# Designs tried in a protein design run: designed miniproteins, single chains, continued (5). Part 12

Each design is a single chain, and the fold is of that chain. pLDDT is the mean over its residues in the fold that is shown.

## One batch from the design tools (miniprotein)

Design m16387
Fold by ESMFold2-Fast:
Structure m16387 (fold): chain A 91 residues (1-91)
Amino acid sequence: SEEQRRQQLAQLRAELLREVERRVAERLPASLSEEEKEEILAEVRGRAFQLLSMVEMGVPDSEIEAAIATLPEELQPIFREMVARAREALA
């Protein structure tokens, strides 16, 4: 059903968002304060949510890649992997 698919997509989104946040958090310098880390992670969550929404809406791969290219270069592989996993689940 459409409701079951929406629930599955919501669960996948939550899992992918947690994974991206975890992977970014592991790469943050230990010298950052907890407040600075939380600010960065909040922005990361926002960007991840935006990209996952684009995938769910069927936005072309070229536009999604352009959005990823605006992220810091060191984080781009994490977001590309998230998008690839989301695309596979929606195929």
Scores: mean pLDDT 84

Design m16388
Fold by ESMFold2-Fast:
Structure m16388 (fold): chain A 95 residues (1-95)
Amino acid sequence: MKKLAAVAVAGEIGTDTEEAVKLAKELAKEGKTEEREVEAPSGNKIYVKSRVFEVKNSKDAKKFLEEAEKLAEEMSEKAKEAGYTSFLFLEEIKE
């Protein structure tokens, strides 16, 4: 059985990108389903939403991709309103 994490991030283009990427990787490694709002050193807000999925077969994998796509769309819409860039990370939880 594989655990997959989908982590969607919205942040300012440039200085905040590294902070957003670090936070996304941290949440993916922990395997937590979590929503966080973090203030970057620039004073801009970084929005992070993660979901963890247990994948046993191809049907579970299809559901994972569909939910990851929805998560990306939700974060992309929030990012557009704030003038931010959105990212989606898909990670395998290795434990």
Scores: mean pLDDT 69

Design m16389
Fold by ESMFold2-Fast:
Structure m16389 (fold): chain A 114 residues (1-114)
Amino acid sequence: MEEEKKIREKAKEIAKKIKDEDLEKLLEELKKKFEEKKSSLSKEVQTALESLFRLIEENKENSEIVKLGLAYLKLALEEEDQEKQLFYAKLGTKEIIERDIDIGLELIKEGIEK
């Protein structure tokens, strides 16, 4: 989809601008912004954002995955249209899972070839 490709590129550009030293600070700022907005968000958007935060925490040792997740969280939390917020949160989750699967498959392959 044209929209998915455009948002993935936008998230990549945002992620590229995030410095390793700023990761924890930005994550805490986005958590605070989410809690402040939580009561105005639909249950579906809340659940999608909470899932994305959880995936970032589970991948906190991989700075590239964290940066990408933070970029999608920033896009979702800065958006006022709940359908777009939901789309950005789901797309961020999808892209992180795709990267985790690719890493897992590569590790399995290396283990078998040894």
Scores: mean pLDDT 79

Design m16390
Fold by ESMFold2-Fast:
Structure m16390 (fold): chain A 112 residues (1-112)
Amino acid sequence: SREEAEKRLPELVEKLKDPDEGERFLALRELYELSLTHPELVVETALDALVEALKDPDVRVRQAALHVLRQLALTHPELVRERALEALEEALSDPDPGVREAAREALEVIEE
């Protein structure tokens, strides 16, 4: 529900700062699910934390963050462009080919 999402989102943003990469990855998976049902709340509460996750030392965390940003770009392309464009462009130069591909897919959505 919306009320459950509003309560859970701040907890997920805090989990993105967890020292364990597995906990950060799981938080991003839940943020992805919330981006499908309550994208407006995710954009409001978690967009800046998702942008910071693009610089995460763990490759799986960076890929997961790009998948959430791409989903948010489908519903809120202008806001994602305004706040995430620079970080998404930097991700095109990531050492991991999966991260580069996910960044390309997110950028294609906001360029429409």
Scores: mean pLDDT 89

Design m16391
Fold by ESMFold2-Fast:
Structure m16391 (fold): chain A 114 residues (1-114)
Amino acid sequence: SELDALRAERNALLDEIARLRAEGRSDSDEYWALSRRLSEVTAQIADLELQLNPDLPADVKDLLQQVRDTSRQAAAAYAAGDRAKGRALMREMSVLWTSTEILKIGYEFDKELA
């Protein structure tokens, strides 16, 4: 599916970003291009999940909207060359993404998303 393909791309981007960071290449143009693509892909995943799952709990939808909007802002910041703003927004997005995943797991235990 398109969603599965985007999730696979996101995982590959995270691995490559981690590799560049480990190599001390966090100031490289390649690192910033990957960070921009990660923000674009994360926004697309959140938007597509909102479109495909109209019956998601309201709190999950609210977090997915925040992930989408923050990721779009991060992508725009990177596109404008504002790396500091992009980095700050990506940090905020990571917290929102983690909160969304934890909340989804909680609903799986309650069988609301099963």
Scores: mean pLDDT 88

Design m16392
Fold by ESMFold2-Fast:
Structure m16392 (fold): chain A 73 residues (1-73)
Amino acid sequence: SRKATIEALDKQFEEARKNRDAKALYDIGLQYMMMGEYEKALEAFQEALRIDPSDKRAQTALTNVQSALKLKK
C-alpha cells in the first residue's frame, strides 16, 4: 500500500541520514517525488546537499521539487 511504502521510505531516510549517505538520501528523495510526497522529497534533497554540497544532481532535484511545491501549493 502507499502507506506501507512511505513508512519504509521514512525508515530508510532516517538510516541514510544517520550514516551520512548522501547518495542514498538523493535516491530516497526521488522515490518520494514519484509518490507525490514533495515535502518529504525536499527534506531528503536538502539533507543530501548538507552532506555533499557539490552534488549537481541533488541541486537540480532540489530546484525541481521547490518549483513543483510553488506550482501545487
Scores: mean pLDDT 85

Design m16393
Fold by ESMFold2-Fast:
Structure m16393 (fold): chain A 68 residues (1-68)
Amino acid sequence: SAERKEIARRVYLAALRLLASGEVRSVDELTLAQLSREAGVSVATLRRLYPGLSIAEIVAEAGRIADE
């Protein structure tokens, strides 16, 4: 859906911005709260859309969906 792709794009770009700013050294250092705040997407929405995924897996899946 358009919403799924838009949220994925926001999540992926948020991760890239946090890495570029030097707040974290790697994707594995990201917290769900940081990603939520930077992407403008609630933690509850991230957990619902990416159930059972690690933070690194969420970022990878978001990048994949954004390219669809």
Scores: mean pLDDT 85

Design m16394
Fold by ESMFold2-Fast:
Structure m16394 (fold): chain A 79 residues (1-79)
Amino acid sequence: GVTVPVSVKRITPEGVELVTDKGVNLGIVPYDKVESVLGVKLEDLYPGMVLTPEQSKRAFDWSVEEGVKDIKRAVERVL
């Protein structure tokens, strides 16, 4: 498999929205499929990202309220 550089654009209740380094939007990848789609766990994409369903919802709500510019900050608020 080829490791494609991706960044997390936003966190949603359904999953994470991913964008490649070339600006291709991969859409929302469900949490249960992040590992199968990318060959890596969500935690490996963002070290320390261990989100329960409740924490994912809180991160999403924060993202909506604040117009999140930094997913790291959203994750840090719910950890």
Scores: mean pLDDT 56

Design m16395
Fold by ESMFold2-Fast:
Structure m16395 (fold): chain A 79 residues (1-79)
Amino acid sequence: MEKKKEVEEKGKEMLKAAAEDPEKAKEIAAELVRFGLKSGLEEAELARAAIAQVLNALKSEADREAIRKAAEEAAKEMQ
């Protein structure tokens, strides 16, 4: 339960950052993916779900693409 709460809190921070600083939102997305993969496959799926919810809340396609790409690159680095 603790890790799920952390993922949700980082998701909220990422949404706020995307509105104010898209570069910070990309960094938070990458950290969420790294955190999930380090913690286990189930935590990685929770991190992806949180990122997907944030992406669905954003109106800027450029911000959505940047965050999605950052998450994908972080996942590749962990493989």
Scores: mean pLDDT 71

Design m16396
Fold by ESMFold2-Fast:
Structure m16396 (fold): chain A 71 residues (1-71)
Amino acid sequence: SELEEHRKRVAQMLEKARNPLEEIDIQIMAEHSDFLLTKSSLSPEERKKAQEELNQKIKELQAKRHELLEG
């Protein structure tokens, strides 16, 4: 339920985002928070995979953020 409440708040923030940069900043925050809420329920192997997936996702979001600032 804590994870569900968090995801509901993220959805509300995304609906209120006024530009693509705000949307990406919300998504970066959401990915980090989702990982923090779920990691304690994961095995060490699952946590390592989740961390690698998070790192890749954040890298992609940061690249899009940079593109928006430069464009």
Scores: mean pLDDT 83

Design m16397
Fold by ESMFold2-Fast:
Structure m16397 (fold): chain A 67 residues (1-67)
Amino acid sequence: SRAEIQALLDKALDYIQQRNLEEARTLVKEARGLAEKAGDSESLQQVDALERSIAYVEEKLKKEAEG
């Protein structure tokens, strides 16, 4: 359901804020699968946005670790 997809996306955002990117990626992947089955283009746009946010945070963490 759309509510289930939204709950997964909200939890993924929470994990991104906690810098727990592994859990965030898992939830975003699950949300993508549900959104694709539902044909929910709005949820797919949110999934794409969160995937870009995860990539951005990952790059920042790599730069912080290497100076």
Scores: mean pLDDT 83

Design m16398
Fold by ESMFold2-Fast:
Structure m16398 (fold): chain A 115 residues (1-115)
Amino acid sequence: AAHVARVVENILSGANRPMTLQEAAALISAMLAQDDTVLPEYADWSLSVQLTIAAVKRATGVELTPEQAEAMLYMAAQTGGVPHREAVKLVESGTKEDLKKLLERILKKGGVEIK
């Protein structure tokens, strides 16, 4: 919690410190878990998407679309089985279809359907 809050504060303050993939993964996981203790005023899906875009950009240099950021949040729900580094590489170098197929597989395993 404390480490994730610090990472979120660094993003929001515009700090020029590179974020590690592990820090980005922790942030995404906390937002997906709806941990209101992180940022109560930002505990909504739209702001989770914005923070995910910022986190991934800092960690990898890749600027996600809102749809890709939403997809990353769903992948974070499977943190026990999905390496965040591999997810980021797929977004960076994979097609939108490749990412969608992987996400559909992960979400079906987790009991969630993508429309």
Scores: mean pLDDT 48

Design m16399
Fold by ESMFold2-Fast:
Structure m16399 (fold): chain A 67 residues (1-67)
Amino acid sequence: SAEKVTVNIVDSDTKETVEALKERIEEAMKKAGKIVEVKELGKNMSEEAKEAVKEMQEVAKKGNEEL
């Protein structure tokens, strides 16, 4: 069975940090066959960081469906 990894995004995360995490979860799903859950815990992030989190959640959803 696929190992589940949970990624928590918090208020201190930036667009750059979220984009780096997005690349890592994409690799984990494609190479290691892991199921990834992305939780947006940060509510006071920049709009740029919020958009990056939304993209990250879409990548995780699509990757999980392809496993």
Scores: mean pLDDT 75

Design m16400
Fold by ESMFold2-Fast:
Structure m16400 (fold): chain A 92 residues (1-92)
Amino acid sequence: GSVPVTVEGADGTIKGTAVQTLPGTADIINEKGEVVGSIGQAEDGRGGVSTKVKLAPGDRVTVGNSTGIVVETGKDLWGNDAGLVEGPIDIS
């Protein structure tokens, strides 16, 4: 199944649908069918998010009915903003 996703970033909001690619990993697909981010389960049990918008600690990520908070930021292997998310996010 597909699940609605909202990422409230520092310079904008991404809205889309999470489409599972592997267990614990999903692409965020916008209304145009473009991949605008990804969500995954981190090895430490936290959620991870990568997006084309800027992320800052305190930003909100909503997956279905669950909302988490970005607590740490960095870059992914492709230079996109990446964040560690704490909260009840489940994409399994």
Scores: mean pLDDT 74

Design m16401
Fold by ESMFold2-Fast:
Structure m16401 (fold): chain A 72 residues (1-72)
Amino acid sequence: GNLDREEAEAAVRLAALLGRGPPASEAQARKVADAVAAGKNGTEGGFAGARVAVEHGSRLSEELARAAVEAV
């Protein structure tokens, strides 16, 4: 599905926070955002339920954060 701007921005900030820097391209940013969104929606088969870390008080699990970094 399409991610909103807030989720895309959160994915970019997550990549920067984890020391990978911002994604080099929009396609890489999209992969990070999609990985984050998959965890947020409680996707079965690999991710412990997680939320995007935003002003709403949500946070990512370490496992999802690692997956998002690997997607960049």
Scores: mean pLDDT 45

Design m16402
Fold by ESMFold2-Fast:
Structure m16402 (fold): chain A 63 residues (1-63)
Amino acid sequence: MEEELRRRAEELLERARELYEQAKKYISLAKEKDSYVYTKQAVELFREARRLEREAERLRAAL
């Protein structure tokens, strides 16, 4: 049980990391192209990444 929760938490953290990297890419595009759409996408990706981090923290707290 604990190993499964630990593995799931690691998967969530890896997904959050991917979203942070994608968000940084969109921030770069927003600055380069002065585009609100890219800024909005980056903000949504940061929010999703933070949500996954909180989920992983809850799973780790259950260990």
Scores: mean pLDDT 81

Design m16403
Fold by ESMFold2-Fast:
Structure m16403 (fold): chain A 61 residues (1-61)
Amino acid sequence: SDEERRERIIAALRELYEQDPALALALILHDVPEVDPSLSVDEMIERAAEIGLERRREALL
């Protein structure tokens, strides 16, 4: 369940990056400022998905 949700978020962010890389990076860095901007794009997407999922679980509590 959580693994499937993470994969779905990663897929959505990768799709956004393919369509508009600048917008995708801006959203990741502004919405998830804990992500290290020196990471690779794939690492930033994976880290953003992890943090986003954690925040979503807390918000639904």
Scores: mean pLDDT 76

Design m16404
Fold by ESMFold2-Fast:
Structure m16404 (fold): chain A 75 residues (1-75)
Amino acid sequence: TDRQQRAQIAGQTLQRARQLGQQSRQRNPQNGDQIEQQILDIGGQSAGQALAATAAQAQQIGDQTIAQMEALVAA
């Protein structure tokens, strides 16, 4: 169902946020904690938006959020 798809997208986004947050701490000893917090905040907000959106919008939100979080770790 659309609800299950939205929940799955939200869950995947949160899981990726946790992984990327951990990576930021390993890669950046000076400000990795700050980057981790930004990633977790973005992931959490996005997950909430995905649950309230349509399935198609949730997928777009998830994809964009993951790309944004990955860019923060790479910086």
Scores: mean pLDDT 83

Design m16405
Fold by ESMFold2-Fast:
Structure m16405 (fold): chain A 73 residues (1-73)
Amino acid sequence: MADALRKMAEESRKLAEIAREKGYTEPAEHFERAAQLFDEAADAYSAGDVETARKLYREAAQHYRRALKLMGL
């Protein structure tokens, strides 16, 4: 699970870079926040704090979805 969350963080960071390159500042900020939260969720899972990891994952997913919605995706 932690490896999957770190992959989601890396993908979110890549999307943030693409969004910024295209001039989509607000979507980029949401993808960056999602990436940070996915990394924090991975750290929580690695520490055995599954409940905190689940909460952070949900917050990350909200930011990710907000970014997509702002881009019309």
Scores: mean pLDDT 86

Design m16406
Fold by ESMFold2-Fast:
Structure m16406 (fold): chain A 56 residues (1-56)
Amino acid sequence: AYRSEEEKAEYEAYRASLSPEKKALIDSIGETLNKIGDSIEEHLKTGKKPKNPEIT
C-alpha cells in the first residue's frame, strides 16, 4: 500500500538482471543485516550489551 507498483516492478527487473553470484552476495548481506538487527533489538529491550558479542 505504501509503495508504488512501479517500484516493485523495477526491483523485480533489477533482481532478474543480476548474475547468480551477485544475487548470492545480496542474500548474504541481508542475512548479516538481520543478525545485526536482532542484536540491536535485544540491546534496546534490555539496555545492556551482550557479555561476549560474537560476529559471525
Scores: mean pLDDT 66

Design m16407
Fold by ESMFold2-Fast:
Structure m16407 (fold): chain A 70 residues (1-70)
Amino acid sequence: MKKKEEILKKSPLARERYEALQKGMEAFDSNDPEKFEEAAKRMGELVRRLRNLTPEEIDELIKAAEEAEK
């Protein structure tokens, strides 16, 4: 129960990645142009942030992703 949410809370970057994915799925389901635009913006912000990460932040994101898959 809620394990994915707990992991996302532990890593802000994992949370942002999850939110971007959620927005993408919602846009696909609704066929709403506004939702597609929102999803694109979130993905752009995520990519920009990933380029500026420290090694520690990258490790934290990887760890959160591994835990979320379990």
Scores: mean pLDDT 66

Design m16408
Fold by ESMFold2-Fast:
Structure m16408 (fold): chain A 95 residues (1-95)
Amino acid sequence: SPEEEIEKLVEEIEKRLREAGASESLIENIRTLALLTLRRLQAEYPERFKEILERVEKVMDEVIELWKKGASEKELIKKLVELLAKLWQEVQEEA
């Protein structure tokens, strides 16, 4: 189901961030943003869910790599918000 796939991706992101030494506060903020974005996009574009899920996963990969390269929590959240906003705009323009 879409909800199970969302939960699985978010759990994988949490695990990767925790293994990379992210704080529980940072993990919770990233988790919240990912869940809100995925659930909203699933509700508005259910026919594109698989593609959108893969695009969000790529955004999270970029954010996790930025963290591993020594970005601050503030820089990471700013970049995540920017990338998710860009993804949202691109999905809307393609619809």
Scores: mean pLDDT 86

Design m16409
Fold by ESMFold2-Fast:
Structure m16409 (fold): chain A 86 residues (1-86)
Amino acid sequence: SKSLELFKQAQEALAAGNEEEALKLLTEAFTLELRKLVEAGELDLEKLKEAKEELEKALETETDRNVRLHGEAALRALDEVIKELE
């Protein structure tokens, strides 16, 4: 529920042209969702590292600004959760 609230706040920030605030809010939302999946046993350190590598490669060729912004936020969230598990 908190992650959905953060996603809504991020959409409001994007509508206001505040990409920096949107990136922060999206990163927090993705971090919370990733932590839940780790706690549920659906993700582990190796899967998170694999997802990070795949996302980094996808972002190299992505030209859509909104997709890139969400991807950057997800990448930052993956980095944060990986560091927590190391």
Scores: mean pLDDT 87

Design m16410
Fold by ESMFold2-Fast:
Structure m16410 (fold): chain A 82 residues (1-82)
Amino acid sequence: SMVDKITEFVSKVKNPTIYLPGDETGQELAKKVGAKFPDAKIVLFGTGADSLLKALKEKEKDPKNTLVVTFSSHLRRVDDYL
């Protein structure tokens, strides 16, 4: 599941930063991951293309320690914006 993939990433990285969409699914993931890994930095971003692009830009600054989670609807919006 996506929760398991996020958990695996967090367990392998010393100072992880995780960007999750601020929709219902992303908030549920943030709650689950944050409860298990309180030292992980979790950032909720808006569901719009601009917010996703900002999250992707932050990942490019520190790709080893940063995970950006998106759903197909968000990826399509970014493609339309770019």
Scores: mean pLDDT 73

Design m16411
Fold by ESMFold2-Fast:
Structure m16411 (fold): chain A 100 residues (1-100)
Amino acid sequence: MTKEEDAEALLEFIKRVKELLEEARQNGMTLEEVKRLVDYIIDLLEELAKQMSPELRELVQEFIDKLREAYEKAESVDELVQAGLEILDEFEKKVRELMK
């Protein structure tokens, strides 16, 4: 798989995760339910990273660590979702910069 194909797969994943987090907020999910969703997302990212180039794997690990920090610090659904969206926006930007 090429670096460009890996980056495209990450961008699609990021887009879908942002949509899921926004839907979770809109549908009135509990903090515990949103935390379970974030934990599942982290597990998927860890599996995806195993198949990527070292450069992309390191980037994915950086964002897994940021998501874990947001998960541990969040006291409300709004706080967790907002932090997650901001982390994912930064992740998307860095992935796009690697494609240049």
Scores: mean pLDDT 82

Design m16412
Fold by ESMFold2-Fast:
Structure m16412 (fold): chain A 55 residues (1-55)
Amino acid sequence: MKIEIPIDEAKLIGEGMEAYRAGNVEESIALFKEATKSKNPTVKAIAQSFLEGLA
């Protein structure tokens, strides 16, 4: 199976960070939870690390 890494994967991380900076922690957590479902190991690792920091 060949899967291209869409720009939306990086955007999802960016949106999660922006939500956190805006003080919307719940939205940030939801966005990073979606990012952990990514097949990109870098995106998944970043999202998991951020979720651990938010807890």
Scores: mean pLDDT 72

Design m16413
Fold by ESMFold2-Fast:
Structure m16413 (fold): chain A 93 residues (1-93)
Amino acid sequence: LEEEAEKHLKKGIELYKKDPNSKEAADHFTKAALLYLLRGEVDKAIESAELAIKANPEHPEAYEVLSTAYLVKGEFDKALEYRKKAEEIEKKK
């Protein structure tokens, strides 16, 4: 009965307003995006993952969610682009 995706989105927005480069905000936006994706709300998943990237451009999990969301939409080229970006970020560690 708890709207988990919406709660993570709200917390991410709150944190982002205090610090636009918040890694914690990016984590909450990524959790919201994953939960929206699991519910089949693909466009909300994309929006939440884009907010995560805006808060932390080096958050590989956000790019993984975008890749999966675009695969679900049948946009293969975008899905591949975001998958490669996630892998590139992980290689830098």
Scores: mean pLDDT 82

Design m16414
Fold by ESMFold2-Fast:
Structure m16414 (fold): chain A 93 residues (1-93)
Amino acid sequence: SQMEEEKKALEEALKYVGLSQEYFKEGKYDEAFEYVEKAVRTLLSLENPSQRSIDLAEQIIRDARALAEQLNNAERLARLDELEAELEAKKKK
């Protein structure tokens, strides 16, 4: 069902966020950002994401952007900009 699909997507996204945080703690920034992108893309894969799913994706992108700026990582910032554009498309004007 749609509710089961969203529940699975939220659980998977939160698992990826946890893995990302572990990799950041270890200084493994490439792996950490890969899991950030997986978390956001998991939520973006939902056809009709709830406000909760949208809010979580926005928060993940915001937190990752702050870190990418601190690391002066232009490539990661560009990838986060792409994810933000995809999220805005999902929010529906």
Scores: mean pLDDT 87

Design m16415
Fold by ESMFold2-Fast:
Structure m16415 (fold): chain A 63 residues (1-63)
Amino acid sequence: MTDEEFREAFRELVRAARENPEAAEEIKGLAESLAETAIEAGLNEEVAREGREEVRRTYEEVK
């Protein structure tokens, strides 16, 4: 995946968490796995970290 594709994936996870608060914890876990995969693939670590933090912040808002 490209950095842009990862950014889009994280945006979809943020949207999913906001639309499905009951699943927000599971979605947070998916974002953590996605970020780890991106870092392992040698992609932009800052993009992965920012995406993960945005989903985590959304989880905090809806929990």
Scores: mean pLDDT 78

Design m16416
Fold by ESMFold2-Fast:
Structure m16416 (fold): chain A 71 residues (1-71)
Amino acid sequence: MAAEKAVDLAIEGAKNKDIELFQKARDLGIKANNSGAAGVAEAALRSVQYGKGDEAAELIEKNKEKILKAD
């Protein structure tokens, strides 16, 4: 699913501190009409900018199912 891939890219971006992966994740989440996936990518980018990338990755992984099922 596009939304699932968006969440996975956000986790990968947070672990690797890769801004390009967050942008790709956000765009894919928007395309999938999944506001949870898109929002998580933006929040993770902010967390990495503030030095909290590892915490963001853990939080996203823990809540992946909830994020994908939010409607």
Scores: mean pLDDT 74

Design m16417
Fold by ESMFold2-Fast:
Structure m16417 (fold): chain A 85 residues (1-85)
Amino acid sequence: TAEKMKLMEKKLNEDPELREKVEKIAQEAQEKADELRKQYEETGDPELLEEAERVVEEAMGEIFEMTGAMSREEFYELLEERRRA
């Protein structure tokens, strides 16, 4: 994990256009997740929290692939392991 984060940081420092795209994806995912969490506070529907987590995970997977830190396949394998835990 720490090694992959370091590779991502290096890539983002070398490519300002990639960094801008990553920041946009992260911001959009955060805004969607915050809206879903707000709806959960009003409705009590646990599926909204699950959807918020899914939105963040999808964005993280895209960011990792774009930066070369992790392939989509590797990220989905990590999600599968988490689901089994």
Scores: mean pLDDT 77

Design m16418
Fold by ESMFold2-Fast:
Structure m16418 (fold): chain A 55 residues (1-55)
Amino acid sequence: SAFQQIQDTVLEMTRAGLSREAGLARIEAVLAEHYDPSDPQLQRVRADVARGRAA
């Protein structure tokens, strides 16, 4: 699922040394293909990514 792909990416960022920039780009790609505004998990991830880019 899209959410599982996002979780796996976060895990690679925290455990496998995937950079923050590469991780955010991968999450953004998943959201671009699979984003559903009715999915509260995907809404939260999109907001978190936007905050991460703004910081």
Scores: mean pLDDT 78

Design m16419
Fold by ESMFold2-Fast:
Structure m16419 (fold): chain A 81 residues (1-81)
Amino acid sequence: MSKEEQFLKLLSQALAALREGRYEEFERYLRQAVETAEMSPEEIEALVEGLKAYVAQHMPEQAEAVEAVLDRLREEVIAEV
C-alpha cells in the first residue's frame, strides 16, 4: 500500500508538471515513480501505453512531447536491466 500510494503521488506530480509545460520535471517525477514501484519492463510498457492514452484524451496538444519523453524513459530504464 505505501509504495503504491507514493507511486500515485509521484504520477500526479508528473501530470501537474506536464500541464504546466515542465517536461523535465514530468520526466523526473515519472522516473522516480517507476523506480519507487520497482517496475518490470512489461509493467513499464503498460504504464507508457496508459499514459500515452491518457494524454491523448486529456492533453492532446502535448501528446507528441509526451511520446518522446516516454519512449526515452522506456529505452533508458529497460536498457539498464
Scores: mean pLDDT 77

Design m16420
Fold by ESMFold2-Fast:
Structure m16420 (fold): chain A 89 residues (1-89)
Amino acid sequence: SLEEAERTILEAIRLLLSEPGVKVRVEADEIIIEHDGSEGAQKAVEEAVELLRKIPEVEVREEGNKVVARVVDNPELALRLPTLYREAR
């Protein structure tokens, strides 16, 4: 459901923001995660990616120390990303 997807995204972003070596931003339909390569940052990113991959409408790609989670085929969920990011802080 949309509510379950929103809760999972909120949990993932909160996990990422709890780690000082991780930076999170939202751009359009994407959650962009960058980490400093530290062990703590890598573990937080791995756990958040596992949460995000549970959402069928989220595609996760790794590009070096950058991870991009893109909302696909769900424009309502994509439009909620800025609000979820704000609520996670």
Scores: mean pLDDT 88

Design m16421
Fold by ESMFold2-Fast:
Structure m16421 (fold): chain A 79 residues (1-79)
Amino acid sequence: DAARAEAEELERGVADGLADLERRRQQRIDELRQRALEIGPEVAAELYARAQAEADAELARLREAYDGLVRQWREEVDR
């Protein structure tokens, strides 16, 4: 079924997206640690806290979007 294959492709895409987000988060953390030496630890800490909150929100959003898409495709398969 095309709908089933599409759902599996979306699941894999979300998993890849999550892995990419984790990699980007790690790189951002490293950049912020380096910047702390230039912009001061206080500003760096605030930017770090914001980046963490944004990453957490993005992960939650991706999970919700994935569940919604899978549910939609399942409904098409079941008819």
Scores: mean pLDDT 70

